# Designed miniproteins, single chains, continued (3), part 106

Each design is a single chain, and the fold is of that chain. pLDDT is the mean over its residues in the fold that is shown.

## One batch from the design tools (miniprotein)

Design m11670
Fold by ESMFold2-Fast:
Structure m11670 (fold): chain A 86 residues (1-86)
Amino acid sequence: DAARREQLQRDIDDALIRMAESVTKIAASKLSEEELTKKTQEHLASIADRELSPLSIAAYQAMADTLEAQGFLATAAVVRDFIASQ
């Protein structure tokens, strides 16, 4: 329903903001993709038992596309594999 969709949208927005900030910091600090991959795996593990809506799946696809565009191919692959397992 509308209230459930609104809550999911807020959760997705927060996750996307956090990922965007992490990507920016890693790019600025010249850190390896390994740290981003670990943080991404931890995030996905925290939601592994959730039933994802089409909206949530679309948001994670957008996250994977953003990571790939920034050159984080291994991290993007982890997100795509998670989506494929749903």
Scores: mean pLDDT 69

Design m11671
Fold by ESMFold2-Fast:
Structure m11671 (fold): chain A 80 residues (1-80)
Amino acid sequence: MEELIKEAEEKLEEGLRYAKEKKYEEAVQSFIEAGELFEKAGLLDKAAEAYLLAALVYHEMGKTEEALRAIRRANELRRK
């Protein structure tokens, strides 16, 4: 549990660094991995946050449909 949370937080920080450097493919991958790890750990609010960050990066890449899917995924987690 705790190890999964730490790995998810490290992936979240990695994604933020990639996004700042405009390495958007690496950033979105790191944010999606963070979200999946937070879901596995049962931290649904943090998972939703990671997916919203991935959606922002998808939007910057011009991948509007993928951005909308990430937003929907985040909203579904917050309904629970």
Scores: mean pLDDT 85

Design m11672
Fold by ESMFold2-Fast:
Structure m11672 (fold): chain A 84 residues (1-84)
Amino acid sequence: MREEALAAIDEAVASLQRAYEAAKKNPDPEVQKKVQELIDEATRLLVEASQALADGNYQEAVDLARRAKEVSEKAIKLAEEANK
């Protein structure tokens, strides 16, 4: 379903933006490196989700976007826990 895929991508984009913002607040270079790896993975998954959406593979787009959101949320937690 196209609408479900669009919603999943939007949620993943919002989570990725929050991950990027959280990473900026953490001064630890080791944490920044790990967070950047997760941001890169989430970005790759979002690109793949957008391609699946364009190809009409809506279920694949949803699955990829949900994975991107999960990876982004993991990045946020890693950045925030090291800041506290």
Scores: mean pLDDT 82

Design m11673
Fold by ESMFold2-Fast:
Structure m11673 (fold): chain A 94 residues (1-94)
Amino acid sequence: AQKAAGEDARIGAESTIAGAEGGTAESQAGGAIAAVGGGQGVLIAARRAGSEAAIKGAEEAQRYGNLAGLAAVRGDLEKAREYAEKMAEAGAEA
């Protein structure tokens, strides 16, 4: 469960960064969707595992995923990368 949550966060983070780097509104929107989806995936996996500590870590990952998505939509590449990395780290803790 923890390994699966970390993988979802990592894939979400990589897709967010790639979307932001694409340099088009469509790529940035795709990156934002990936960030939100990655965070949500971690939370769903943690809830299925039933660990309260894992759920708290997954909620943090979802929060950073939302922030990464907002940064990607704004074209803020540095913030999108920073928050995507934090989402992956929080997902690994879940």
Scores: mean pLDDT 67

Design m11674
Fold by ESMFold2-Fast:
Structure m11674 (fold): chain A 78 residues (1-78)
Amino acid sequence: SLRELAEKLREQGLPVEEIKAKLLEINLEETEKKMTGEMGKVSLEITKKMIKLMKEKKLKIDEVFEELKPYFDKLLEE
């Protein structure tokens, strides 16, 4: 489970923000297998952008959510 993986990564000494990034990557893979339809595809694209921003800008998870808020707002308007 994602919880067991999070605990394992924490025991390995990874920072909380890096653990969150790894969990998002795994959740993306599982979501891609389970999600069907347009909303599923949009959710996957947003998650991919979050992972990219965390990796490229070294942003914390909360900062990534703030950077992506305009995309979430547009999705909620549609």
Scores: mean pLDDT 66

Design m11675
Fold by ESMFold2-Fast:
Structure m11675 (fold): chain A 70 residues (1-70)
Amino acid sequence: MVTYELSPEMSDDEIDRLGAAAYSDVVFRGRTVRLVAGDLERVLSPADSPEELAAKVREATEEALRLKRE
């Protein structure tokens, strides 16, 4: 399992790119990805629907941006 951490110290563009990289690893490489933003953790699986994958990436990205604005 690959772990991606969305840090609030990253730029908005870096957070978006890392989220997109996590999605790509699941969809194009069939990897299970653990996506972390602060205390929020989402496991992205090739078994997830496209809607579930998009929602998990969005939740982690929004949490990282929220922590950055804190």
Scores: mean pLDDT 83

Design m11676
Fold by ESMFold2-Fast:
Structure m11676 (fold): chain A 68 residues (1-68)
Amino acid sequence: GLEEARKEARKIALETKDPVEAARKCIEVCLKAGLSRTAAKLLALEILKEVFGLSLEEAEKVLREALK
């Protein structure tokens, strides 16, 4: 469920030094857990801000790069 996806996404982000790669993997985990693309993107933004200390604007730029 959502809580399990959030825990796995946070773990991946902590193990990954590249924010773009972390965002890509977080989206993959969320989609495999049955979350919508919108929910996966919102969780990825949350994790980027929490783990990497990014602003919302910086997190959105990273997310756009991860989705290319």
Scores: mean pLDDT 82

Design m11677
Fold by ESMFold2-Fast:
Structure m11677 (fold): chain A 68 residues (1-68)
Amino acid sequence: SPSDELKEVVFEVTNYILEQAEKKNLSDDELHGIIDQAVRLIRESFAQGLSPEEAKQKALDYVDSLLS
């Protein structure tokens, strides 16, 4: 279902953020802010009718723009 696909994308992106955060010594507040914004991008992408892969890629691009 779309809700299951959304949960899967959120799970995968959150795990990626946690892995990148370890490399950058981010604070918990910075980590929460990045996760919240990534989840918002995923939800917006799904609402716009984008595929799970496109929603995931937009969120990953956002994360990489902050943590690269």
Scores: mean pLDDT 85

Design m11678
Fold by ESMFold2-Fast:
Structure m11678 (fold): chain A 86 residues (1-86)
Amino acid sequence: MEEAEKHLKEGVEALKNGDELTAIEHFIRAAELYLKEGDFEKAEEVLRFLDIYFSKNAKKILKLSEIPDELVKRYLKIRFELLAQK
C-alpha cells in the first residue's frame, strides 16, 4: 500500500506541474500495485483518473499527440482485471 500511495502522490504532483505523461505513468503503476495487493477499491479510484486520459477525447483534451502503446495495454489490463473481480 505505501508504495502504491507514493506513486499516486507523485502522479498528482506531476499533474499540478503540467506533466501529464509522467502523471499517467505513475497512476498506471499505482493501480497495478493496488491490484497486486488486493486493494480493488483504490485500484478502481485510480482507474477513474486514467479513464480521463484514455477516453475517446483524451488526446484532444490533454494536448497529448501520442500515448505509448505499452501504457495503453497496461491500462486495458488493469480495467479487465478489475472487471473480473466484480
Scores: mean pLDDT 73

Design m11679
Fold by ESMFold2-Fast:
Structure m11679 (fold): chain A 68 residues (1-68)
Amino acid sequence: MKVKVLALSEEEFKVLEVEGKITAIGPDGKKVELEEGLIVKTETLLGEAELEDGTKVPGNEVIEVEVK
């Protein structure tokens, strides 16, 4: 199945679930609402996340990946 994945730097963004919606908050307090079904990974160093199948997700970019 295909899933959308976003990796965010934990140092720059805080990710919260508000009323069933995932929201990312930047250092200036600006809110970015994320779509339902989007998998969000937070990383402290690189903004890169690795999925169970070894797929790497670049920071601050939404990509669609095929999960086995």
Scores: mean pLDDT 60

Design m11680
Fold by ESMFold2-Fast:
Structure m11680 (fold): chain A 96 residues (1-96)
Amino acid sequence: MAMELGRRGFELLKRLGVKSAQKLDELAPLLTPEEVRAAAIAMAAVGIDLAALSFYEKYREKLSPELQKLEEETVARIKERLRELGLSEEEVKKML
């Protein structure tokens, strides 16, 4: 199932310490095609929201007073998508 492949992708990213698309790209030559595909599916599921969260953190001082709401909504979406991929609450916390 797609959920199983996504979960395998996140387990791989966790073992390799990959938290961004850039690090996945750097490690891609060391991975099998199946591992790259699994990791890419996992990154596609949450990658945009993870990038947004990183942007909010980096530019916190320059963003509007609504930043907290944006961060909370983004984190909620990431957690929901990770749970849809079959990750436990503890595993979700380790990925964020």
Scores: mean pLDDT 61

Design m11681
Fold by ESMFold2-Fast:
Structure m11681 (fold): chain A 87 residues (1-87)
Amino acid sequence: SAEEEEVLKKLQEIDEKLQEAGDLFREGKYDEALKLLEEIKKELEELKKFVEASKGVSEELKEQFEQAVERFEGMYEKLKEAVKEAK
């Protein structure tokens, strides 16, 4: 469905950005990684609104969305700790 295609496309874009944020974090580029994670957070919030409004999104895609949110939250917490310790 069109709703499933939109969710899949957005999840792919978010996954690519999460990988980039992870690379930046490993390189010690904490400020750049944090900025990218703030962009990802906004995209996840927009996608959540779309998924909640859409009746055509499968439970499998909703689960994939929840997994993306969990990956984001884990990385964001680790990065916040790293930035705090680097100061």
Scores: mean pLDDT 81

Design m11682
Fold by ESMFold2-Fast:
Structure m11682 (fold): chain A 85 residues (1-85)
Amino acid sequence: MKKEREEAIKEVSRDLIEVAAEVELELAERRFEEALKDPENLIAQLRETAADLRSELEAVESEELAEKLQEAIDRLEAEAAKAAA
């Protein structure tokens, strides 16, 4: 319904930082998949993406989003460590 979309837009406008964090999470997943196609730069790409998400983690006010960001960071760091071994 149009009213539902209008309400979502207001919420997004009010919580721009949280929306930006959610978008960065989605982009991080895509960047991870792309990094897997470039083995020589894999570790560097994963570490850079994790650092970017960590910056978003410091800015978000939502505990739910903070937990998702932390989980994504942990997965990226674990995968980078695994690739380095």
Scores: mean pLDDT 74

Design m11683
Fold by ESMFold2-Fast:
Parts: C-alpha cells; structure tokens; sequence
Structure m11683 (fold): chain A 67 residues (1-67)
C-alpha cells in the first residue's frame, strides 16, 4: 500500500513535469501551428491522467489511514 502510494506520487510528479513542458512548447512562437494542435490534444490527455491518479492517490491515502 505505502509502496503503491509512493509510485503514484512519482507518476503524478512526472506527468506534471510533462504538462509544464507541453505548456512551454505551446507558448514558443517557433512551434508550428500543426504541432500546437497535437500538443493541445496531448495536454488534455495528460491533465485527465493526472486527475485520475490524484483520485486514486486520495483513495489509497484514506485506506492507509484506516490501516
């Protein structure tokens, strides 16, 4: 359980770093519009995944409190 919580925290952190990288590319004027369209779609998927993992983390942390 604690091992799983630690893994989720690391995965969330990695996805937040990826989100920051995508946001930087979207703000870069040298990034082609075609690539920005793909990056916006990727950003939406990353944000969805972060939300799912944060929900799972909250569930596991509650379970750990009861253990």
Amino acid sequence: LREEIERLRKEIAALEDLKATIEKLLQDPSTPEFEKELLRKHLAEVERRIAELKERLAQLEEQARRS
Scores: mean pLDDT 82

Design m11684
Fold by ESMFold2-Fast:
Structure m11684 (fold): chain A 85 residues (1-85)
Amino acid sequence: SDKEKIIEILKLTLKEVEEAKKKGDLEKAIHSIEIAIDVLEEYFSDNELAQKAIEALKKALEYVKKGNIEEAIKIIKEEIEKLEK
């Protein structure tokens, strides 16, 4: 289902952002979130859950740009939990 694909994209993005945090690679974290937003906008534009995921990812992206990767990880985790309910 589209829901399962959206959740998988968020989980892959979360893993990449967590790996970027361990390496101190802010650019990798930014790039991973930007790719996820682009994929969701291109392939799931008509899906309400994808729109909510995009909003969460855009918020996470702003925190990474401010150097707060921990808050970005929290935002992505909370969105995954909401979608799995």
Scores: mean pLDDT 89

Design m11685
Fold by ESMFold2-Fast:
Structure m11685 (fold): chain A 64 residues (1-64)
Amino acid sequence: EDLARFGKAVAALGKETYSRAELREVLARHAGPETGRAVLDALDALGKERYSQADLMAAVARAR
C-alpha cells in the first residue's frame, strides 16, 4: 500500500528529522497524490519547520 511504501522509503533515508520539502519529494515518489496531500496537510497542522519520526507516524495515521 502507498503508506507502507512511503514508510519504508523514509526509513531508508536514516534521518532523525525531515523538512517538508524532503517529505513532499518522498511522498511524490511513493504515495498517490491524495495520500501525499493528506499527510502533508497533517504535518502542516503541526506548525513545525522540521518533523520527527513521531510527527510522521501521527500524520500517516491521520491520512488513513
Scores: mean pLDDT 74

Design m11686
Fold by ESMFold2-Fast:
Structure m11686 (fold): chain A 96 residues (1-96)
Amino acid sequence: EEERRRELEEKRRELAREIVEKLAEATARVVAEALGVPEAAERLAEALINGDLEGLRELLAEMAERAGELELAEALRAAPSPSEAWALLLRYLQRL
């Protein structure tokens, strides 16, 4: 009854989860450091891992305000979706 395919599917799910968690942690650290608020990295990683897109958006805006980037903070809050807020942040970082 125990097929190697079930073991491979279980390993695949475990690897996917680990990839998401590690990618979220790495992304949060880089973004927090780029905005000059490395202390926010853990909160940002948690929001990414949990799919809390509105919490992520507000956290990014708070980090931008703390970094003195008030115009970016306003743009992040005014963005019509969390996905568009994330795209705005990436464009801002590319412009630096």
Scores: mean pLDDT 75

Design m11687
Fold by ESMFold2-Fast:
Structure m11687 (fold): chain A 85 residues (1-85)
Amino acid sequence: MQLSDEQLARSSIFHLVMADAADEIKRELGVSDETLKLIEEVSRKVREGKLTDEDLNRVFEELMKEVSPADLIALRDRLLAEARR
């Protein structure tokens, strides 16, 4: 359902951005340089404590143009497992 899909995708993006995973996103998902720059900008806002819901929604929209939701979720799950050592 759309609500569950959106929440799961937003959770995945939140985790990826909080983990400063721009390089992993580029490597694993093959996103464009423009999308990578957006992710780097949002990761900087995380570091500055200025992350907004609008930033997360924009990253989601751009990633969804280039990546399937399943690939995004799979990357989040892999990085979460790696973060647990």
Scores: mean pLDDT 73

Design m11688
Fold by ESMFold2-Fast:
Order: sequence, then C-alpha cells, then structure tokens
Structure m11688 (fold): chain A 71 residues (1-71)
Amino acid sequence: MEALEKILADPTAPEEVKRHARKALEAYRAGDYRAAILHLEVMIQKAEEAGNEDIVKLAREALDEVRARLA
C-alpha cells in the first residue's frame, strides 16, 4: 500500500485525509477490504473538495489495489 504510505508521509495532507488513510491501511492489513474501500472513498471525496489532485491520484491508486484483492 505504497500510495497510502505516501499520503501519510505528506506533511501538507489535511489531518482528516490522514485519519481516513490510517483507517484504510488498518482495514487492509486486517484483510477487511470492504472497510478499506469505504475509508478510501471518503478520503477521495475530502481530497476532491479540498482540490488536492495529488492525494486524489494516490487514493485512487490505493483503491484499485484494494479492489484487485477482492477479485
């Protein structure tokens, strides 16, 4: 989950985005891919509202990785 780790390491990322990134990463590590997807979707919405295109891109990369695990 390199994309989520990059978001967490970004000091300019909003705290609410980082909160959802942490929850998504915890869910992914626990094998709860559906919970990880829900947190990623909230994170994408918050990043889009803030105009953070880089975070939106990274969050979508993480979402694709989690969805691939469900297939």
Scores: mean pLDDT 84

Design m11689
Fold by ESMFold2-Fast:
Structure m11689 (fold): chain A 90 residues (1-90)
Amino acid sequence: MKEKKKKELLEKGIAASEAGDLETAREYVKKLMLLELGKEPKEDMTVRELLELLAEAGIKEVEETYGPEKAEEYRKQVEVEIEAAVAAEE
């Protein structure tokens, strides 16, 4: 049931972002990352690199599951999250 769990996390992340709950959305993105990679993120990988990989994988999954409109919506949400995370890292 790995695919269903992945879709569920993406859906919940999108819903949280749409509701303006960015903190919850970030938690779902992190859970998706752990599920996708099968383990904690690599220590030598930057936050931007991790988020960009997740965003790309998540966008593809959303496009395959919900279509291009939802994929574009998700892309916009993750772009905002990536910029916020990178700014916080600096």
Scores: mean pLDDT 67

Design m11690
Fold by ESMFold2-Fast:
Structure m11690 (fold): chain A 87 residues (1-87)
Amino acid sequence: SDFLKRLAEMVAEVRRVIETEGPQAGLVKTHELLLEFAEEFGQEALTMASNMLQTMYETLAKLDAEGKYSPRERFLLALQEGVKAML
């Protein structure tokens, strides 16, 4: 599926940016790629992107409160939970 392939490529690129350039760059890249994804695949992709972002922000808030993880680790864990919310 072009949809699933594009989603996997987007997730891999966001992960790479978080690991190499840090969490702020990763957040910017997430928004850019989710906008491109929604533009390419329409309303269904927009709904999935919204669910992913909501889950990521909820996970970031939870992990920040726990105080156990670095900013990079928090973003990588939030990305994982966001992807799970799309499935």
Scores: mean pLDDT 81

Design m11691
Fold by ESMFold2-Fast:
Structure m11691 (fold): chain A 103 residues (1-103)
Amino acid sequence: MKEVTKTFTFKLEKGKVVRIKLTNESDEPVEVQVAVKRKEDGKGAVIYVGPPTPENMLYSGDDGQPVTITLEPGDHYLTIYSEKEGEYEVTLTAPESVTAEVL
């Protein structure tokens, strides 16, 4: 199965969030790589997979180092939280069965 990479850029103020809806259209769990970096300094960001609770919190690595998440079939929500003001680049690498929509 071919992987597809998509990159999104957001300008965020401190304490603001971006939400991305991911849909796994397959009948099987799939792995997705998520990388988030602030353009100014390459710093990573806090990511919530599912409800924004401490148990669902991940930190993306600095300089666009990805974290891998597993998505069950159906709809999933990523929340990206900006600890600092800046322009953030989000890179998603996923199978073609995964669609991404910025909310």
Scores: mean pLDDT 79

Design m11692
Fold by ESMFold2-Fast:
Structure m11692 (fold): chain A 92 residues (1-92)
Amino acid sequence: SDAVLARERARLAPEEQPLFEAYVAIRKGDYKKAADALIKYIENNEPSKRKKLDIISLGNVIPNPEVRDILIQAAEKIDNKEEAIKYLEKLK
């Protein structure tokens, strides 16, 4: 339910909220909004705080294999802001 999602978002630290916004966008098939949210997540977090496995898990729920592969490639480059964003821009 939308009320449960809003409550879960409110419990997240501000720097982690974009990752949750990406999850919600992916569930709705809005890959442009998901990419924007993930770019913001990368910009708001230092490399050591970027949760690579959480981003890979987002990719695993995407039914489109091309979109999924792009997201997984971005996750693999997560410690390199420029490279990760370059992959995410392909989703826009």
Scores: mean pLDDT 80

Design m11693
Fold by ESMFold2-Fast:
Structure m11693 (fold): chain A 83 residues (1-83)
Amino acid sequence: MEEAEKLLKEADEHYKSGNYEKAVELYQRALDLYGKLRDERGIARALKHLADVYEKMGKTEEAEKYRKLAENIFKALGDEEGL
């Protein structure tokens, strides 16, 4: 849990500074760790962040793929942020 949260924070810092490739790397690492922890909400949040960074990079097709995956998980969990 703590390590995945740290990865999200570090990724967010790189995203805000425009270091999108590093942000993708760190979000992807957080996604992998949340997956190992079976943390569905963590998985959805990491996927949503990946969608946002790919959108900033102009990779619209990849952004939409990750956004749909995150939205599906949030809907299954009843999370209002995903709806």
Scores: mean pLDDT 81

Design m11694
Fold by ESMFold2-Fast:
Parts: C-alpha cells; sequence; structure tokens
Structure m11694 (fold): chain A 94 residues (1-94)
C-alpha cells in the first residue's frame, strides 16, 4: 500500500513527538514543532503540489529540535526519521 503524503506526515510527526518527549525536550519547543507539523499537514491538504513549502516547514521544525537537543543519539534518530520520510515521499512522487 502506497501511503498518502498526509499519512507520511502523520507518521513523521508521531515519531518526532515521541523522540522529543523521551529526550525531555522543553514543552515550548515541543509545542512549536507541533504547530509547524499542523501547518505542514494543512498545507499538504490544501495544496499537495507545494512540496517546497512543505519541506520549508519541516526544515523549521528540525531547526527548533536541533536548537534544544545536543544529544548525539537523539539527533541521529531525528536524521533517520527524516531520511525515511524523504525516501517514502520520493517513492510516492516517482
Amino acid sequence: HMPSILELLEELRRGVMELMRENNVPKEAIEEVEKLFEEAIKLAEEDPTNLEGLLELLSKAGQVFFSVTTDPAARQRLEALVHLFLERLQERLS
């Protein structure tokens, strides 16, 4: 089954939120990342062809995470989650 962009975003959001909570990230940073994912999901619903806008919002979420997380293992896990999302997104678009 080929997942929709919305399903891929929800899977990424879930993984990132779990990672942030497990690594005791400040609630304010978690809320900011959650808002960016909400905007990304809304954008994907309203304009699924705006991949540049989607990736910009996800990049901002990543910047928030990296600004508050110095743990190498947590950073590596985020990079793995993003890589998996981008691979699945590419498969969906190809």
Scores: mean pLDDT 82

Design m11695
Fold by ESMFold2-Fast:
Order: structure tokens, then sequence, then C-alpha cells
Structure m11695 (fold): chain A 90 residues (1-90)
């Protein structure tokens, strides 16, 4: 069925594009959270200024935002996978 094959291919393409975006967001989140953790660890061991603590907080908050965006994309990917399963049962 050509219509079935087209619909399945379209859903799979959307899943692949969302997986790519999710990986990029996860990588950005990991980088920012790691940088924040390094700054906080440095301050804990050696002391630091309010400026350094503020920088760590900004990096952490941005990292959390990217992680939350990645989680939303994962929910969308799972929804599309369920749509594929429903299509296969027709």
Amino acid sequence: DSEYARRMAEIQQQINELKHKRRELEEKAKTLLTESDKLLDFVKRYGGSEQVLKKAEELKNKGIEYAEEANKLDETINSLRQQMILEMNK
C-alpha cells in the first residue's frame, strides 16, 4: 500500500529529525551543566566571588532549559512511535 508506506516514511523522518534535535539539546545541556559544576566545585575547594557564583547559576539555568526542551522532544518522539504502531495495526 503506497499510502501506508508514505505515511510510515513521513513519521519515521519526523522521528529522525526530532532525535537529531534532541541529541543537540542534550549535548548543549551537558556542556553547560558540566561547566556550572566545575565552577561550583572550584568555589567549594578554593573560594570564589559572587560574580563566579552568578556565572555558575546562569550556566546551570540555561543547561536545565536545554534539558527540559530535550525531554519535551522525547515525549513527541514517543507519541510518534505510538502513532506508527497504530498505523501498523491497520
Scores: mean pLDDT 87

Design m11696
Fold by ESMFold2-Fast:
Structure m11696 (fold): chain A 71 residues (1-71)
Amino acid sequence: MDLPPLEELTPEELEEALEAFLERATEYAKTLSREELEELLKQTKEQAAAAKDPFEKEGLERLAKKIEEIL
């Protein structure tokens, strides 16, 4: 099941969705090779730097930190 559009979520629902996303992304990252993790980390950091939405930026920065912890 796909998540509902972000504009339909409350701030509390967005935070819960972010936490769920980070857990799933972390589990997926653990299935990747070290080389794939390094590429994912690079792309995630670039996306975080380019993000204009503070919520999106925070989520991507947290994801990057989780990937670094797995490496």
Scores: mean pLDDT 74

Design m11697
Fold by ESMFold2-Fast:
Structure m11697 (fold): chain A 115 residues (1-115)
Amino acid sequence: EDYERALATLDINAEALSKLDPEAAERVQKVRDVFREHPENLLEVLDYALEIARENGRLTDEQVEIVREAFEELLKEGKLTPLDVASLAVTLVTSDVRFPSKEAVREALEAWLAG
């Protein structure tokens, strides 16, 4: 159920963005393809989204490391669903909001995971 919701979330976001921001829509579609290929490996999906965010200048190397480390801990504890990963990935690849500091990345991640 959560996996199907995650894929539906990615498809809906890609469709909504297709006329407004075709490049963002393409990035969401690529995230969906990685998710479909690696449904049991949520870290691969996150790593792909973080790489896109880094390439687009939204995250520094240090910020990518912080998000990745926090994600690995939560995944190890079984606290992340496929839907959480899909929602975070969409935010990372479509958001125009810059993370201006290491602290802002931590606060954003905590807020996303808390609901």
Scores: mean pLDDT 71

Design m11698
Fold by ESMFold2-Fast:
Structure m11698 (fold): chain A 75 residues (1-75)
Amino acid sequence: MKRAPGETEEEALRRAAEEMGLVDVESVGYYPKIGLGLVVARDRDSDERVTVLALFDDNGNIVRAEVALRHPPLP
């Protein structure tokens, strides 16, 4: 997935989560030195908090994005 014109890496991460059917994006982290992005959001279907892992290229485009971790239900 490539960034849209004028889109920041954080905006691309939020959009990737939305395209995956995730809602209520809580946090976004981008680690340019290792080309890694993280999004914490809610899975609409399971209502679980999940962490999305995204891999970026040298131009800040997302090359892969997937749910890497489902958080245990926290009180």
Scores: mean pLDDT 76

Design m11699
Fold by ESMFold2-Fast:
Order: C-alpha cells, then sequence, then structure tokens
Structure m11699 (fold): chain A 79 residues (1-79)
C-alpha cells in the first residue's frame, strides 16, 4: 500500500539519521550504543510487512535516540 511504502521510506531516513548521530557521538559509548539500537529498530520497521508494527518500532527507536542524545548532553556538562 502507499501508506506502507511511506512508512518504510520514513523509517529508512530515520535509521540513516540515527547512524549519523551515533557517528557524531562516537566518543560517548553509551549514547552511541542507544543510537545504533534506535537505527536497528528503524531498519526493522522499514522491513516490517505490518504498518502498525513498523510504527511501534519507529516510536521505540525515537525513544532510544532521545535517551542517547540526553546522555551525550550530560557527558558534555561533566567534561
Amino acid sequence: SSAARAVAAHARRLAAEFRAAAEEYKDNPESTALLLEAARLAEQGAASADVAEAVRLIGEGHRLAQEGRRLHEEKLREA
């Protein structure tokens, strides 16, 4: 369906964005690990045949990415 294709395209873009953020935060192992896991969930969402499952995986990826960014910001304040 057009909705499934749109969700898959969005998930692929998010995975790329999360991987780019992981590269930017490479000096922060915890943040990098969360962003790489977020990218994997987005990639799983892109591959899912079930739109509802894809949306759930994308949402979980966003939560992990937000936590990764938060931990990076905390480490910058401690440095």
Scores: mean pLDDT 88

Design m11700
Fold by ESMFold2-Fast:
Structure m11700 (fold): chain A 100 residues (1-100)
Amino acid sequence: MEEKLKKLEELSKVVEKLSRDELVEIAREDPLLGLSAVLLKRGVSVEDALRIAEGYVRQLGEEATRAIALALAMGRGDIARKLVSGELSAEEAIEILEKE
């Protein structure tokens, strides 16, 4: 946890400059850091971003958290909401996002 917090603190220094494609790559490699980075770019604090992302991983799993991070990075808040509500599976959401 402390190691991920330190990585997220370093990422927060550059998050305003990250492109959509860079956020997508982070989410693909690490769903926790990817969701945290998207939340940071939206103005959430480092500690709150990490806490929220950890909550999603614990409750929904890594695949769903990755799909949420990808949806938010791509501006698809509608897909992210359906993932959280269980109306879409991670697999279904990824298929929709890949068609964009």
Scores: mean pLDDT 81

Design m11701
Fold by ESMFold2-Fast:
Structure m11701 (fold): chain A 100 residues (1-100)
Amino acid sequence: SEADEIEELKKQEIDYIKGQIDFIKEVEKKVIEMLKKENAPEEIIKKVKEISEKTIKELEKKLEELKKAKTKEEILKVRKETNEIIKKYNEEMGKLLEEA
């Protein structure tokens, strides 16, 4: 049924967002450990934390929106916005680490 398809799609997207949050937390931990070993400036470490924390907060908002979603269109909108958040995270983190 359409309701079963919506619930399965919602579950898949919830699991995806949770996986992305966990991945960003692990990346933050590993990147900060590496930067500390390399005696990188504290400003760079601070920016890694700020980018990671902001992205996690934005993804947590998308997770809450997704839990409230009732239609396939609402789920697909959250998916699109989630992908845009992840793209921005990758671009900002990549740029920061290249300039380190």
Scores: mean pLDDT 89

Design m11702
Fold by ESMFold2-Fast:
Structure m11702 (fold): chain A 80 residues (1-80)
Amino acid sequence: MSKEEILKKAEELIRKAAEAVAAGKLDEAQKIGRELGLLAGPEYEAAVSKALAIAAEYTSKGKIELGVEEGMKILKEELS
């Protein structure tokens, strides 16, 4: 899978995880995080964890869109 394909799917999964956190569905958010990690593979494991953590932080402040944006910035930076 190309980096661009991984990033596109990662954005969708980070958004779903942020929405799950906002809804109080922490188990669902954890499942989505694991799915993202498996999709990306070990090369992206640290980047995925960091991106999900920052997305959750912004989501806890009611800023889901900014959380997704900042998480994706981390993934793009660590893939470069």
Scores: mean pLDDT 78

Design m11703
Fold by ESMFold2-Fast:
Structure m11703 (fold): chain A 101 residues (1-101)
Amino acid sequence: APPELSVEELRELVREYLEKAEKYLEEIEKDPENEEAKKKALEYLEEAARLLGRLAARGAVDEELVKRLVELLEKLGKENIEAWLKEKAEEKQKEYEELLK
């Protein structure tokens, strides 16, 4: 497990990942076929969501960071989000099936 981060350190890390995701979204706007940029944007948005989940568990969610995450997901588009959610659901299902062995 990574070392325990403070609330402020977690918020700054979320901002950093959202900024990186936004830069890759700008690359997708210039070249919609850029699969590398889509993959990188999804990876950074996933990490931001994970850290926001940690902030929520501590009662320390920043509404502006949540809004920014949602806006960037909307810019990425429904099809890319659905593909990502399907992949994550399949990974989670495999983990669950292994626990039932």
Scores: mean pLDDT 76

